# Designed miniproteins, single chains, continued (3), part 36

Each design is a single chain, and the fold is of that chain. pLDDT is the mean over its residues in the fold that is shown.

## One batch from the design tools (miniprotein)

Design m9224
Fold by ESMFold2-Fast:
Order: structure tokens, then sequence, then C-alpha cells
Structure m9224 (fold): chain A 71 residues (1-71)
């Protein structure tokens, strides 16, 4: 769903500069899985990113919500 990926991209653009490298790696993996339609694995990596970088929790929770609605 192009709208889901567009919404995800907008949240990533806002959150990415604020998160640590470990969380950034998990977000990159989540985007890769989401682009393949594997929303379950994408959500797992977003949850790991949230654990690594709690300061961006609100953005990551919105990304998770967006992907859960899409699957």
Amino acid sequence: NDDTLLGLGALVEKAMPLMNPEARRHVELALRYASQGDYEKAIEHLRKAKEASPEVKEYLDEMIKLLEKAK
C-alpha cells in the first residue's frame, strides 16, 4: 500500500535524526521488511528500535500503528 509506505517515510524522516545508531539499524530493517510486505517482521524491528531509543517512542509507536492497520 503506497499510502502506508508514504506515511511510514514521513515518520522516519522526523525520527531518524533523533535516534541512536542501534535504533536506526532496526528502523532500516523495518523499512526493508515493510517494502517486501512483511509487516509482522517490520513491526518486530520497530519494537526493538523503540527499546534501543526510547526518546523517539512516540514516532515509533505511530509507525507500528500504521503497519498494524495495513496487515
Scores: mean pLDDT 83

Design m9225
Fold by ESMFold2-Fast:
Structure m9225 (fold): chain A 73 residues (1-73)
Amino acid sequence: MSKEEAAEVIIEAAKREYPSVPEEVIREEVEKALDSITQAQAAAALVALRLLENPDASDEEREAWLAEARAAV
């Protein structure tokens, strides 16, 4: 997943969670957050996005992804 792909996934998730917030505001906040992220933090964010995209993932899979994110930071 690229930085641009991650941004679009976050924006779509935020639009579903906060439909009353204008897309322009969501995009601005997501871009600001991504611009401040280090490479290690970006890797952790990508793992978090995978968790958000896979709500049906098992507890074992989620724990493994979180451990991977923790190791990346």
Scores: mean pLDDT 67

Design m9226
Fold by ESMFold2-Fast:
Structure m9226 (fold): chain A 64 residues (1-64)
Amino acid sequence: MLNFSEVVEVSEDVSLWKDADTGEWYVAERDPETGEVTYTPVRDMSDEQLQRLYDASAEAALKE
């Protein structure tokens, strides 16, 4: 059972959620067509997903 205790917004459509029980991080990614949110464990992310997350995080850091 996933119980999210922390959230970090990376971009408008991407955020990181921490599972309170396991300490694992999940990437919450919003589908721009449907608005549906998909949760993917950071450990199970593909290289493409990690690159996308990194690029989004870098853009957010430049504005904050």
Scores: mean pLDDT 68

Design m9227
Fold by ESMFold2-Fast:
Structure m9227 (fold): chain A 87 residues (1-87)
Amino acid sequence: SLEEELKKLLEELIKRMSEIDDSLAEIAVRQAKEALKALEEGNVEEALKYAEKAAVAAMMLGQRHNDEELLKLAKEIVEVIKKIKEE
């Protein structure tokens, strides 16, 4: 499902961001964890809100650190969020 795909992408985001020595990465990890908790609780709308915040932070970090893989991951999260909203 798209929600399972979002969960997988958020878990990958947490793993990658935990390796970055940047305060924004810690914030992004916290936001991604809140999104995962909301998904587990069945609160899709809240999950999308936190996932969007985490993706924005990841895009900023990817640009700042020239991390093309992180930018790609953030874009994939945004696309999955868009598809879920279109349901």
Scores: mean pLDDT 86

Design m9228
Fold by ESMFold2-Fast:
Order: sequence, then structure tokens, then C-alpha cells
Structure m9228 (fold): chain A 81 residues (1-81)
Amino acid sequence: TPELELAKRQAEEIRRAAEADPAMSDEAKARVAAYTEKALASKDVEEAIRYAQAAYFVLLEQASPEARAAVAARLAELRRE
């Protein structure tokens, strides 16, 4: 469904931002990777959204202000497609 594909694209963007950000610890990057992997493997819309949101909250706790702003802008762009 379009909503499932959107959730998966959002999860992928969150994972890339976390991996690229030196402010994030290896533990936080691993948690983002684990949550986004579950979102990408999900066949249920609500499950994919839940895991993508969990990854996003981990990113919001440790990512640089610049990375947080860039991800927020990219996620908004994806919602308009």
C-alpha cells in the first residue's frame, strides 16, 4: 500500500541519517538499524510505522540539530509524494 511504502522510505532515510551522523553513538546507530530493519521487513502498515517511529525517536535523542532538521525536511517531502 502507499502508506506501507511511505513508512519504509521514511525508515530508510532515518537509518541513513543516523549512520552518517558522528554525534550518534555506535549503540544508538545499532538500535536505529534494528528498528529500521524491522520496519523494512514488515508487511503490516501499523507495524512498519511503529518501528520507523521508534528509530526516529532514537535519532532525535542523539543526532546533531542539523541532521534532525534535514531528516524532518526529507520526511515531509516523502509525505507529499
Scores: mean pLDDT 86

Design m9229
Fold by ESMFold2-Fast:
Structure m9229 (fold): chain A 94 residues (1-94)
Amino acid sequence: KLSLEEAQKKIEELVKEFLSKTPFLPEEMKKEILEAVKKAIEEKASIEEMFDIVLRHVLRALHSVRDDPEKYAAGSKNFTELMEKLGEVAKEYE
């Protein structure tokens, strides 16, 4: 039901929402995540490729705060919610 462009825009919105809810991630890593998503959209990446990009970059950012149990727990919860919402985008895209 969604076009590739619409699905890509929804993924970008969901990533921005995740980063807004997870402000304790390093600023440089948050910037890297947004730049990677934007580049994937510009390069017409598939939805599967965008999911891989989001997964890889967000897990790396979460790993950077692993020594802070409170931040790691909150970030992991927010990441799980992001992945669930991305799955809904995939269902609407097909």
Scores: mean pLDDT 85

Design m9230
Fold by ESMFold2-Fast:
Structure m9230 (fold): chain A 64 residues (1-64)
Amino acid sequence: SMEDQLAALRAQARAELDRRLREVQEEGKRNNWSPLEVFLRNADVMGEVYDELIARKAALKAAA
């Protein structure tokens, strides 16, 4: 169903967000980033994951 497909997209987006935020923490430690730099990169990642989710949801609805 459409609802099941949307739920799957949300679950995938959540998993991707968790993975990418972990990568930001690891990269920040390696490069000795300031807390502000980590915050700004986390904000960028959240925005990118959200935009991708919205685009994929729109594509799914358009294909129905």
Scores: mean pLDDT 88

Design m9231
Fold by ESMFold2-Fast:
Order: structure tokens, then sequence, then C-alpha cells
Structure m9231 (fold): chain A 88 residues (1-88)
């Protein structure tokens, strides 16, 4: 599923962030991953399934960003807002 693949990719990105401490690279890759997931969900013809998956994606992204901000409070809020805009 789209959400399952997204969770797996998130784990890979989180591991990479812990090793590199490169927040800019993490946010860039996360933005691309969100954009791809949205595109795949929007291609679903069933409106109910599409809405359910979009809600699930929003929840995962928000939770991920909240955890990120707790660890790295110096992150530019504008970069976070750009990510949120991708899922609205």
Amino acid sequence: SVLEEFRERLKELEKKLEETKDIEAYLKELTGLVREAVRRIEAIEDPEERERLLEGLRELVIETLEKLLKKYPEIDKEKIDELIKQIE
C-alpha cells in the first residue's frame, strides 16, 4: 500500500538523518516522498479510498514533523510549512 511504502521510506530517512545529522537533506527527501505519495493517492479513482489514504498520510507527516521539531527546534518553520502545504 502507499502508506506502508511511505512508512518504510520514512524509517530509511530517519536512519540516514541519525547517521548524517543533515537536516536539509532529510527535509528535501521527505518533501519528495510526500509529493510522490500524494500523486499516487490522487491517481486512485475511488473517492472514499483516496480521502482515507490522504487523511492517513497527513497524520503520518504531522507526527513525523512534530517528532523532528522536538529533536531539532532550530529548524526553519518555513520549511515545515512548505511540507504541510504538500498534503493540503
Scores: mean pLDDT 81

Design m9232
Fold by ESMFold2-Fast:
Structure m9232 (fold): chain A 73 residues (1-73)
Amino acid sequence: MPLPTEEPAPEAIERAKAIIERLLAERDPELLARTSPEKLEERARVVVTTAEALRRIGEEIDKELEERRRAKE
């Protein structure tokens, strides 16, 4: 089985799906109405996977950028 290090946790995907559903209901109910459950799951999975990858890489880069931003100003 693929390691959790590369694959986001299934629980994270389910949570993201629920959160996206709720956000759509509040912000764009029309978009929610036209969004199929399968498409919602796919979107949640992509978001979680991208966020996890970005978090891993971006955490180190973000620290550099944050320090530069504060030093610059």
Scores: mean pLDDT 70

Design m9233
Fold by ESMFold2-Fast:
Structure m9233 (fold): chain A 58 residues (1-58)
Amino acid sequence: QQALNDLLKALEDYLKAVEERRKIRQEKTKQFRAEYDKLNKEIDKLVSEIEKLVKEIE
């Protein structure tokens, strides 16, 4: 009976650790994506500005 309780506790701790790892992975992925999207928008803005400057040289 005690061995079963110890096993169940170990499984609970394992599942909790797996969920915490998944949560951290999701949070880091979300942060990375937000930073990446922000940089892409900045690049698009700079490209538009360059296109305007190129037209000025026409």
Scores: mean pLDDT 84

Design m9234
Fold by ESMFold2-Fast:
Structure m9234 (fold): chain A 90 residues (1-90)
Amino acid sequence: SLEEKLKELVEEAKEVFDEAQEEIEKLPLEDRNEYGKKLQKLQEEIIELVDKALEAIKNGDEETAEKYIEELKKKIEEVKKLVEEIKKKA
């Protein structure tokens, strides 16, 4: 179901954010602040997409829910790319 897909993506996002935070902690202080701000922005965007997807699912608007789920997947991929970028600098 879309609700189960959303729950799985939320769990994946949490794991990727935890990894990103762990990798940020390995950086020099100035880089930690820069990447911390980027991560916070992505987290805020992901929270908004999750809320919008959940409302669409509850309203039975499957087309709108699918669009927000796809946007959420893209944002999670952005966090994964950020993690890769951080690892290359550590």
Scores: mean pLDDT 87

Design m9235
Fold by ESMFold2-Fast:
Structure m9235 (fold): chain A 131 residues (1-131)
Amino acid sequence: MVRVLIGDDDPARREEIKAALEAAGYEVVGTGSNGEETVEEAKRHRPDVILIDEKMPGMSGIEAMKRIREAEAAAGVARPSILIMLTGDTSPETIARAIEAGADFILPKPISLANLLRAVRAAVAAAEAAG
């Protein structure tokens, strides 16, 4: 079963995404309401996929992704998490910063639950095909 972590400051959005993922057969191992919580949950659970909002209070999604990658490298993790960033800002600067922070995929908001599930499925399939 694919293990997913959700980082999003909107509690209603977190519950909608969680319910949709669980209905699709994924295990939601944890949720973070800010960047710091998302980093700690990623270290604790070592999920296969992390869905992370770019805009969160305190630590941004971009900074959280950078810290997750640094923690994975320091721990010698054999299979890094698939990092999927959700953002309302598709500017070249934000996209470049997300890629430099270690994002595997960037999804524009607004996004339907159906399109989010399709993107997660595609990301998992691509990672399986690569190794």
Scores: mean pLDDT 86

Design m9236
Fold by ESMFold2-Fast:
Structure m9236 (fold): chain A 109 residues (1-109)
Amino acid sequence: SAEDLIWYAEQLKKIAEKVIELAEKYGLSEETLELARRARELAEQAIEYAKQGNLEKARKLLERAERLLLRALGGIVEEARERGDEEAAFEAEVLEGILLIVRGVFKLV
C-alpha cells in the first residue's frame, strides 16, 4: 500500500541520515557519503510518488535507495577495517542489520 511504501521510505531516510552521521564522525570517504546522500534523496522522492498514488515508481526508487545504502555501509565496513577502526566497522554492521530487518518487515506487507 501507499502507507507501507511511505513507512519504508521514512525508515530508509533515517538509516541514510545515520550513515551520513557515521561517515562524518569517522572522516570516511566522500564516495560513501555521496551514496548515502543520494539514497536519502531517492527515499524522499519515493514518499512523494507514493502520496501521488504512483506506487510502482515509489517502489523502484526505494529499491535503488536500498542498494545505495547497502553499498555505502559495505564501503564503511571495508574502509574502517582497513584503518583498524573496529568501532566504526561495528556501528556500520549494526546499521546494516537494522536495514535488513526493516527490509524484511516491508517485504511481509
Scores: mean pLDDT 86

Design m9237
Fold by ESMFold2-Fast:
Structure m9237 (fold): chain A 75 residues (1-75)
Amino acid sequence: SMEKQAQEVRDKTKDKMIEQVEKWGKKKGKEELTKKSIKTIEDAAKSLTLEDMQQMDEGVKVLKEAVLRTVKRLE
């Protein structure tokens, strides 16, 4: 179904961003910041609609902005 395909794309985008954040956090020894960033990505991904996923660049932008906001808040 279209709904299932949208969910799969949403999950794949989320997983890629989480993987990048985990690799960065491991390198920097920033365990708490990594955990907060992952939660932010997961929360932001849940708000993505089918229309957001149709425009993949907008979905990625939303997730990037959420992560950046979390990083800035923890500094």
Scores: mean pLDDT 68

Design m9238
Fold by ESMFold2-Fast:
Formats: structure tokens, sequence, C-alpha cells
Structure m9238 (fold): chain A 75 residues (1-75)
């Protein structure tokens, strides 16, 4: 599971750096979570956590910093 969350963080950071929309970023996160074998509940929780971090972040640097705590936000 730790490998899947690490991959989700990497994909989200890459999507933000590429200038993708919020919808595109969340779609990539959902796709990676599904491919990584997360349950429906775990998938929805991680997508919601990434969305909340995106909404709270004013800069790419703030997003990347807050995303480090992704697993804690799911507890």
Amino acid sequence: KDEVYARIRDVAIEAVRAGKSKEEILEQVRKVATEGGLSEEERDAVVSAVEAILDASKTQEQFEYRLEDLELGLS
C-alpha cells in the first residue's frame, strides 16, 4: 500500500507541474489508486485528500509540501 501512495504523490506532483486542471489531476490520482488495487473506500478517501490539499494550496511548492502528509490525512 505504501508503494501505491508514493506513486499517487509522484503522479499528482507531475500533473501539477504539467499545469493540468484540478479535474485532470484528480482523474490521474483515481486511476493510479484503482490500478494499485486500493478499495473503493480507500480510493475515494485518497482522491478527497488530494482535492483538499489542492484547494488549500496557493502555490505548487505548498501543494508538494502538504502532499507529504497525504497518508496522515487519511487516518
Scores: mean pLDDT 77

Design m9239
Fold by ESMFold2-Fast:
Structure m9239 (fold): chain A 82 residues (1-82)
Amino acid sequence: PRKPLTKESYDVTLKIIKKALEEGNYLFVATLLKIMEENIDKLKELDPEGTIYFFEKASKIMEEYGLTKYADRFKKLAEKLK
């Protein structure tokens, strides 16, 4: 059965990512991305729709900060969940 989707909850996490990037903490984002890539199957089982939303928004944030390679990796993760 589908878990309730809360877009606002994901938006809070995205704000944390933005703050880290504003402070120049790119290592935080790189580490988080690796963990998500390693656990993509678990994320797909828990909340595929919400996770896709999160990855698509995170990809856009990466593009805004010039991190195009990280943006592409987030897009690839979202595509795997579709």
Scores: mean pLDDT 77

Design m9240
Fold by ESMFold2-Fast:
Structure m9240 (fold): chain A 90 residues (1-90)
Amino acid sequence: THTHTGQVGSTTHTLTLESDVPLSVESRVEEDRVVHRVTYEATLGGRRGTHSFELELPRLPPGQSRHWEFRLETEDGWIRVTTSVTTEPP
């Protein structure tokens, strides 16, 4: 399990990754969002290789919260992604 937490202004971002395949995460903070690039090793369509995807977590309006979960299945295993974004009330 990997957990990353960050702040952009009054917005708090939390990313939790659970996986049985090898992965790494690079995070970058932009003016109005946080971008996470997840790179993993897996077999897709009978081919083993390095694959990646990006998650963009925006700033939300004051008092707003969003929760997002998805699961990626591969021939070698799985990745579960859970994100939470919360902006402080005014």
Scores: mean pLDDT 77

Design m9241
Fold by ESMFold2-Fast:
Structure m9241 (fold): chain A 96 residues (1-96)
Amino acid sequence: SVEEEQREAQRFLRDRLGLDLSPEEAAARLQAVMRSLAASPPLPRLSPEQAERRREVARALLEMGVGEGYVDLILALAPDAETAEEALAIMREALA
């Protein structure tokens, strides 16, 4: 349901990004970021080294318990991040 999606967004922002927002505000900020990303030019083709680093960051985020949909969003917002912590910090800045 919409309410469950909003609560999941709130939990993610609170627990992973340290942002204490209402469920509605959390979902609204995620949607705004997703819309902004969709309006941005497509990411350039990754080098083999960039692709490998992106895979390692994705694995680290999954090992931390971040859901697959959020991992994809985080990596789209932080394509040059070298660590899971850096990627989360970039996402926090985008949502603050």
Scores: mean pLDDT 83

Design m9242
Fold by ESMFold2-Fast:
Structure m9242 (fold): chain A 80 residues (1-80)
Amino acid sequence: MTAYRLVLEISGDIPQEEKEEYTKRIEEHAAELEAKLRAGEISNREALQLQADFIIELANELLKKYPNARFTVTGEPVAE
């Protein structure tokens, strides 16, 4: 079956410190989801959905503080 991964790029008018902080939060959440996958608590599909939901929540939070921030979310097909 064709699977997709999400790639997030944060750009636009945003302080470097905020950009780094949000990137770190995304990476930490991804690590938590990977740990749950390894423990058999969630499926790969559930992990992808939870990651997408988290990214959307962070994007909405950031846009409230920095209306000129831009987000590009790209879905890449993974053939495995």
Scores: mean pLDDT 72

Design m9243
Fold by ESMFold2-Fast:
Structure m9243 (fold): chain A 67 residues (1-67)
Amino acid sequence: SIVELEKEATEIGERLVKRYGEEGRERFQKAVLAAGNGASPEEVAEIGGISLEDAKKIVELVKLSKS
């Protein structure tokens, strides 16, 4: 569900902030923005500086949020 994906996305954001501080927040925001612009999971991972696994979850959430 969207709620489950939102929870996973929140956990990704929290992990990034814990590891990188404010840069982690910026990475998450860049990933979400790229996914919102229709970027592939691979492109989102590159732009956000995050794992491909985390990028795939963000892309899925963004696609469902547009429905």
Scores: mean pLDDT 82

Design m9244
Fold by ESMFold2-Fast:
Structure m9244 (fold): chain A 84 residues (1-84)
Amino acid sequence: MESSLLKILRERGAPEEALKLVRKGMKSLVEGKVDEAEKYFEKAVEIAREEGRDEAARAIEAVKQLLLTLHEQGKLSEEDLEPE
């Protein structure tokens, strides 16, 4: 099932390709691959901007900052991602 964060991003106009990259970034963070996660989030922002979805791009950037901060604090849980 889609996480609450992904649903919010979709509601803000994030394209499906950007949502897929955000999901991959979240998975990379859980695996401790911070550099890989940042790459996926940056690609998601690029796609949103290329499609003229500036609000979605800002929302993705905000989600990226939130998730990176939670990971640094050791507070990132699978419940904040997709529980599948």
Scores: mean pLDDT 76

Design m9245
Fold by ESMFold2-Fast:
Structure m9245 (fold): chain A 87 residues (1-87)
Amino acid sequence: MLEEEISKFGKIVATTGAGVTLDVEVESEEELLEVAKKIASTFPEDYTVEIEKAEDTPFKKSPYDFRILVYNKDGRLVAVINLRAVK
């Protein structure tokens, strides 16, 4: 069910328990952040949704650009959505 909702924003390329990786066709990091905010807004108002930017080092690129962490009203982590920009 979660996969069906987020598949509207891009292509699901990996799933691991509560974790989903989504490839999103965007031209910029700013555009991908806008998509992340739209995905965050689809969760219920009583949920806590955090958007984190992936940390890149000069020696290694992150496998994703943004991560969305979704906590339910009881503070339990219920979903992790990793977003990747693809051209």
Scores: mean pLDDT 74

Design m9246
Fold by ESMFold2-Fast:
Structure m9246 (fold): chain A 92 residues (1-92)
Amino acid sequence: GEENAEIYLKTYKESKKELIERGVKDQGTIDEAADGVGGAVVGKHLGLSDEDIRGVADSEIKNAVAIANNNGRKEDAELARKYVEEKVKEIL
């Protein structure tokens, strides 16, 4: 509902800001990683299992890493992976 959209957007915006502060430069990588964290927070709020949230987060990490690597940004790939893993661990 409306609350889920608000939680998602707040988390997405803060995650983008934190990824930029950590030195991620590829916009596609930032967007995908931030989406992964936002989705994890919404999933937790909706009562999804820790296993389901981790499974979705792992998929989003793979996507963010692939985007960064395809753009020649291996450092962005590692930063985004680490960020999403840390945030999902905090959410669970």
Scores: mean pLDDT 87

Design m9247
Fold by ESMFold2-Fast:
Structure m9247 (fold): chain A 92 residues (1-92)
Amino acid sequence: MEKAKEYLVKAAKYLQEALFHASPEAREILREALRDVQKAIDALNEGKVEEAKQYVQRALDKVEEGLKHASPEAREYLKKAIEYLKQALDEL
């Protein structure tokens, strides 16, 4: 559980970095992904593991959609965010 939160915090940092390089089209979906990551962290703080898994999966789906519209710079940060989101799911 603690490791899952560490990975989610790292995913959020990479998503924030991707947002600085994001096109307008990618920005909206990536902001939604970041919101889902924050909701997953909040759910884990409340001991709601299944709810947290659902938010992490939604964030993953949104990041993968955002990747289709991403600049090359944003794409590298998004790939790192995906890695950490997947690692968070493995620890839940």
Scores: mean pLDDT 85

Design m9248
Fold by ESMFold2-Fast:
Structure m9248 (fold): chain A 87 residues (1-87)
Amino acid sequence: MPAPLSERERERIELDAYGSLLKEIEKKTGDSVKIGELVLKKVQEAEREGRSRVEAYRDTLRELGVSDEQIEEAIERVEKELEELRE
């Protein structure tokens, strides 16, 4: 059997779901490097504080101007895919 859900697998799922939203922001702003750096900083900050990665992404995407509906849809996709992998 493969290893249980790893941090890399979680990160891939997150990038698949949130990456689409980030790409829309990149199209609007034209600054993919700055957007990526902001996401990394928020995720690292949440990890240092013992907060959920989901909350870090929600906060980051809201600051970047993504609608709450799109953010919650992406979070729901991440949680569903993580649950499917554990089954």
Scores: mean pLDDT 72

Design m9249
Fold by ESMFold2-Fast:
Structure m9249 (fold): chain A 64 residues (1-64)
Amino acid sequence: EKLTPLEKKILELLEEKGALNAAELATALNKPIVTVEKHLERLEKRGLVKSIVKNGVRYYTLAK
């Protein structure tokens, strides 16, 4: 699969940190939250990431 540079960085951060929410990813990548959310939804549709809700907050992890 072909990934954008931003999507590769998202996957790298999830590999390093395990689970991150969209705001944490946006801060780490220096990108708007809406931009990060768009790419996270695309990655989730591809089966590369999955979301889980913990204590009312949605986190993203690598899918497997």
Scores: mean pLDDT 83

Design m9250
Fold by ESMFold2-Fast:
Structure m9250 (fold): chain A 80 residues (1-80)
Amino acid sequence: ALTPEQLLERMEALIDEITGGRLSEEQRRAIVLIILAHIDDPEKAVEEILELAKRLGVELSEATAREIVAAVRAELAAVS
């Protein structure tokens, strides 16, 4: 089984792959924390991620944000 730190690193790596390396490690971690804070509300996680991207000046589509949320949730489910 993955440790919590290994799971966090894997979730951040998925975000890095989906976003083509456009986000820093700190920004990827912020996205993971948003998803974890809204684990029971994936639509709220999508909205918060898109708002964060706008504040950071990063171009991120709703489709990409949904892909990120789905991928991170799938990784979390695989270890629960």
Scores: mean pLDDT 83

Design m9251
Fold by ESMFold2-Fast:
Structure m9251 (fold): chain A 70 residues (1-70)
Amino acid sequence: SEEEIEALLAEVEPRVREILEKAQPEASEEEIEEQVKAFLEKVRENAKKYGVEKTREETEKILKEAEERI
């Protein structure tokens, strides 16, 4: 459902924002916000195509790999 998708995006948003801020310390808040929105839109589309549960699992893997790279 859309409500489940929005809940997933709300969980993911602060983590992806932190990752992007740490990876790009010189970036402006506006630049970070645009990148966060772009990432969340990809997550939303994946959740619509593959379901919330699978998308949550795949997104968790992506976020963990990004956090290890920082």
Scores: mean pLDDT 85

Design m9252
Fold by ESMFold2-Fast:
Structure m9252 (fold): chain A 83 residues (1-83)
Amino acid sequence: SLSDEERKALAEETLRLMAAMVKAGHSWQDIMIAVIDRYYELGLITEEQKNYAIKQIETHKDELPKWSADERLALLERNLAAG
C-alpha cells in the first residue's frame, strides 16, 4: 500500500500530466490512457487491469469530451478497481 505522502505525490503528478496533455491539445481518450499507462509503469495496476481500463476508455471515447471531470475520474477509478 502507498503511504499518505506517496498517494499525495502520485495525485499531484497525475494532475500535472493531465494539465500538460490538455494544454498540448490531446484528446480525453489519450489523456486517460496516458494516466493508465503511468499507473502500470509504476506497478500500481496489473497488465490485465490496464487492458480492461483501456478497453473501457475506448468504448466511451465519443462521450468523454461531454462528461464532467468528476465523471471521467469516476470511470478511471471504477475500471482500475474492477480489472
Scores: mean pLDDT 76

Design m9253
Fold by ESMFold2-Fast:
Structure m9253 (fold): chain A 82 residues (1-82)
Amino acid sequence: SKNQQQAIDLAQQARDTALQASKLADQGDYDKARDLVRQAKNLADQAKSLADTLSGKDGLEAQTTVGIAEISIGVANVIVNK
């Protein structure tokens, strides 16, 4: 569905943003990395809100993608808050 695709797209953007935050932290750019973690959390929250409106297989696929994004955000958050 359109809502499933939007939820997945937002969750993938959240994951990509979190991975970029981890890369910037590795390069020593902690201020920008922290800002990207905040952006990733906002994107993941939007994705989760859409995913939670979905049922069945569409809901499971969207929720799984959100879960993967949340793991990436958690890893980035640990790195930037050292």
Scores: mean pLDDT 88

Design m9254
Fold by ESMFold2-Fast:
Structure m9254 (fold): chain A 79 residues (1-79)
Amino acid sequence: SSLKEGLEQTKRDIAELKARLDAGELSDEEVQALIAHLQRAIAALQKQAAQSTGEEKALLEEAIALYQELLAHAQAVLA
């Protein structure tokens, strides 16, 4: 499905961003902007998951977990 395909692309994008964070390729300002973006994205996905059921909810919850992991990783880079 298009939703499943979108989530697979999201997994690839998150893996690339994690690699760039680990390589020190982002400035502190860029990392802070990423944190703000991830917080907004997580809130939007949580709202969508609350209105979803079955497989769609499970896929959204998987995406939320991946974004939360990236958020924690980005926050650790600034600490």
Scores: mean pLDDT 85

Design m9255
Fold by ESMFold2-Fast:
Structure m9255 (fold): chain A 66 residues (1-66)
Amino acid sequence: LSLDERIALSNQGHNLSVEGDKKYKEGDYKEAAKLYRKSSDLYRQGGDDVSADKNLKNAKKFEKDS
């Protein structure tokens, strides 16, 4: 991936993370978890492992095991 492509992916990850936070505040935990997972994947593809790990941790909080 080019630097520009990595920046674009990180920006998309950030936007999905913000949407996830909004869904969480609205009580839509299932949608929040989905958005955080997508955000994590995009950040990781963009090379931002710190933001990827943060968003994955948030997703796991709302994907609680039985």
Scores: mean pLDDT 83

Design m9256
Fold by ESMFold2-Fast:
Structure m9256 (fold): chain A 75 residues (1-75)
Amino acid sequence: MKFYKSLKEAFEAAKKAIEEGTEDSERVVLNAMFEAALVGDYETAKELYELAMPKIKSETARVTLKNLYELAKKA
């Protein structure tokens, strides 16, 4: 399934970016959360939120992540 496969790839990229502590990890995580919110995949959104929140350094990125996670909950 094209949509679900795209989300899985984004999720794996986000997990790797968090583990490696790359400079673009915030961007990769936000992209994966946005994809999860678009498809209403609350389980993936929750896992991303729990993994990313303790690792994100930017307050703006944390607020965006929280808003996208809440959007996924409502879908």
Scores: mean pLDDT 75

Design m9257
Fold by ESMFold2-Fast:
Structure m9257 (fold): chain A 67 residues (1-67)
Amino acid sequence: MRPAQPVASVETRVEEDPEHPGHYVLTVTVTLADGSTVTAYARFPSREQAEAAAERLTKVFTEAGVP
């Protein structure tokens, strides 16, 4: 496997899902040191859970890089 790339920046965005009121979509965009971008999406039953997940994923990707 290729080694994990160091992370240059992590951006998170939390938006309410218009099709599922009360559910929130977390978008995580990771920019790697080589300029490539990885985007991931996840759905959560509350904004607080989505924001907590955003903080956790930001920390994990910043510390470990992206595989």
Scores: mean pLDDT 73

Design m9258
Fold by ESMFold2-Fast:
Structure m9258 (fold): chain A 63 residues (1-63)
Amino acid sequence: MTPELEKDIEEGVKAVEEAVNNTVEIRELPSIEEAIAFLEKRLADTPADAARLAELKKQLEER
């Protein structure tokens, strides 16, 4: 049974996820730590991913 907050507050949660959803990686991956590992691997390819990785680490530490 999932018609709790997600269904009705989908719009409310959307507002919160709008800022986070911008980082599609977080929504795609099941956990932030996983995203960090993924970015860290890609980071070696391009410095652009470094910025993303830093953002994820920051969020992970905040949580």
Scores: mean pLDDT 57

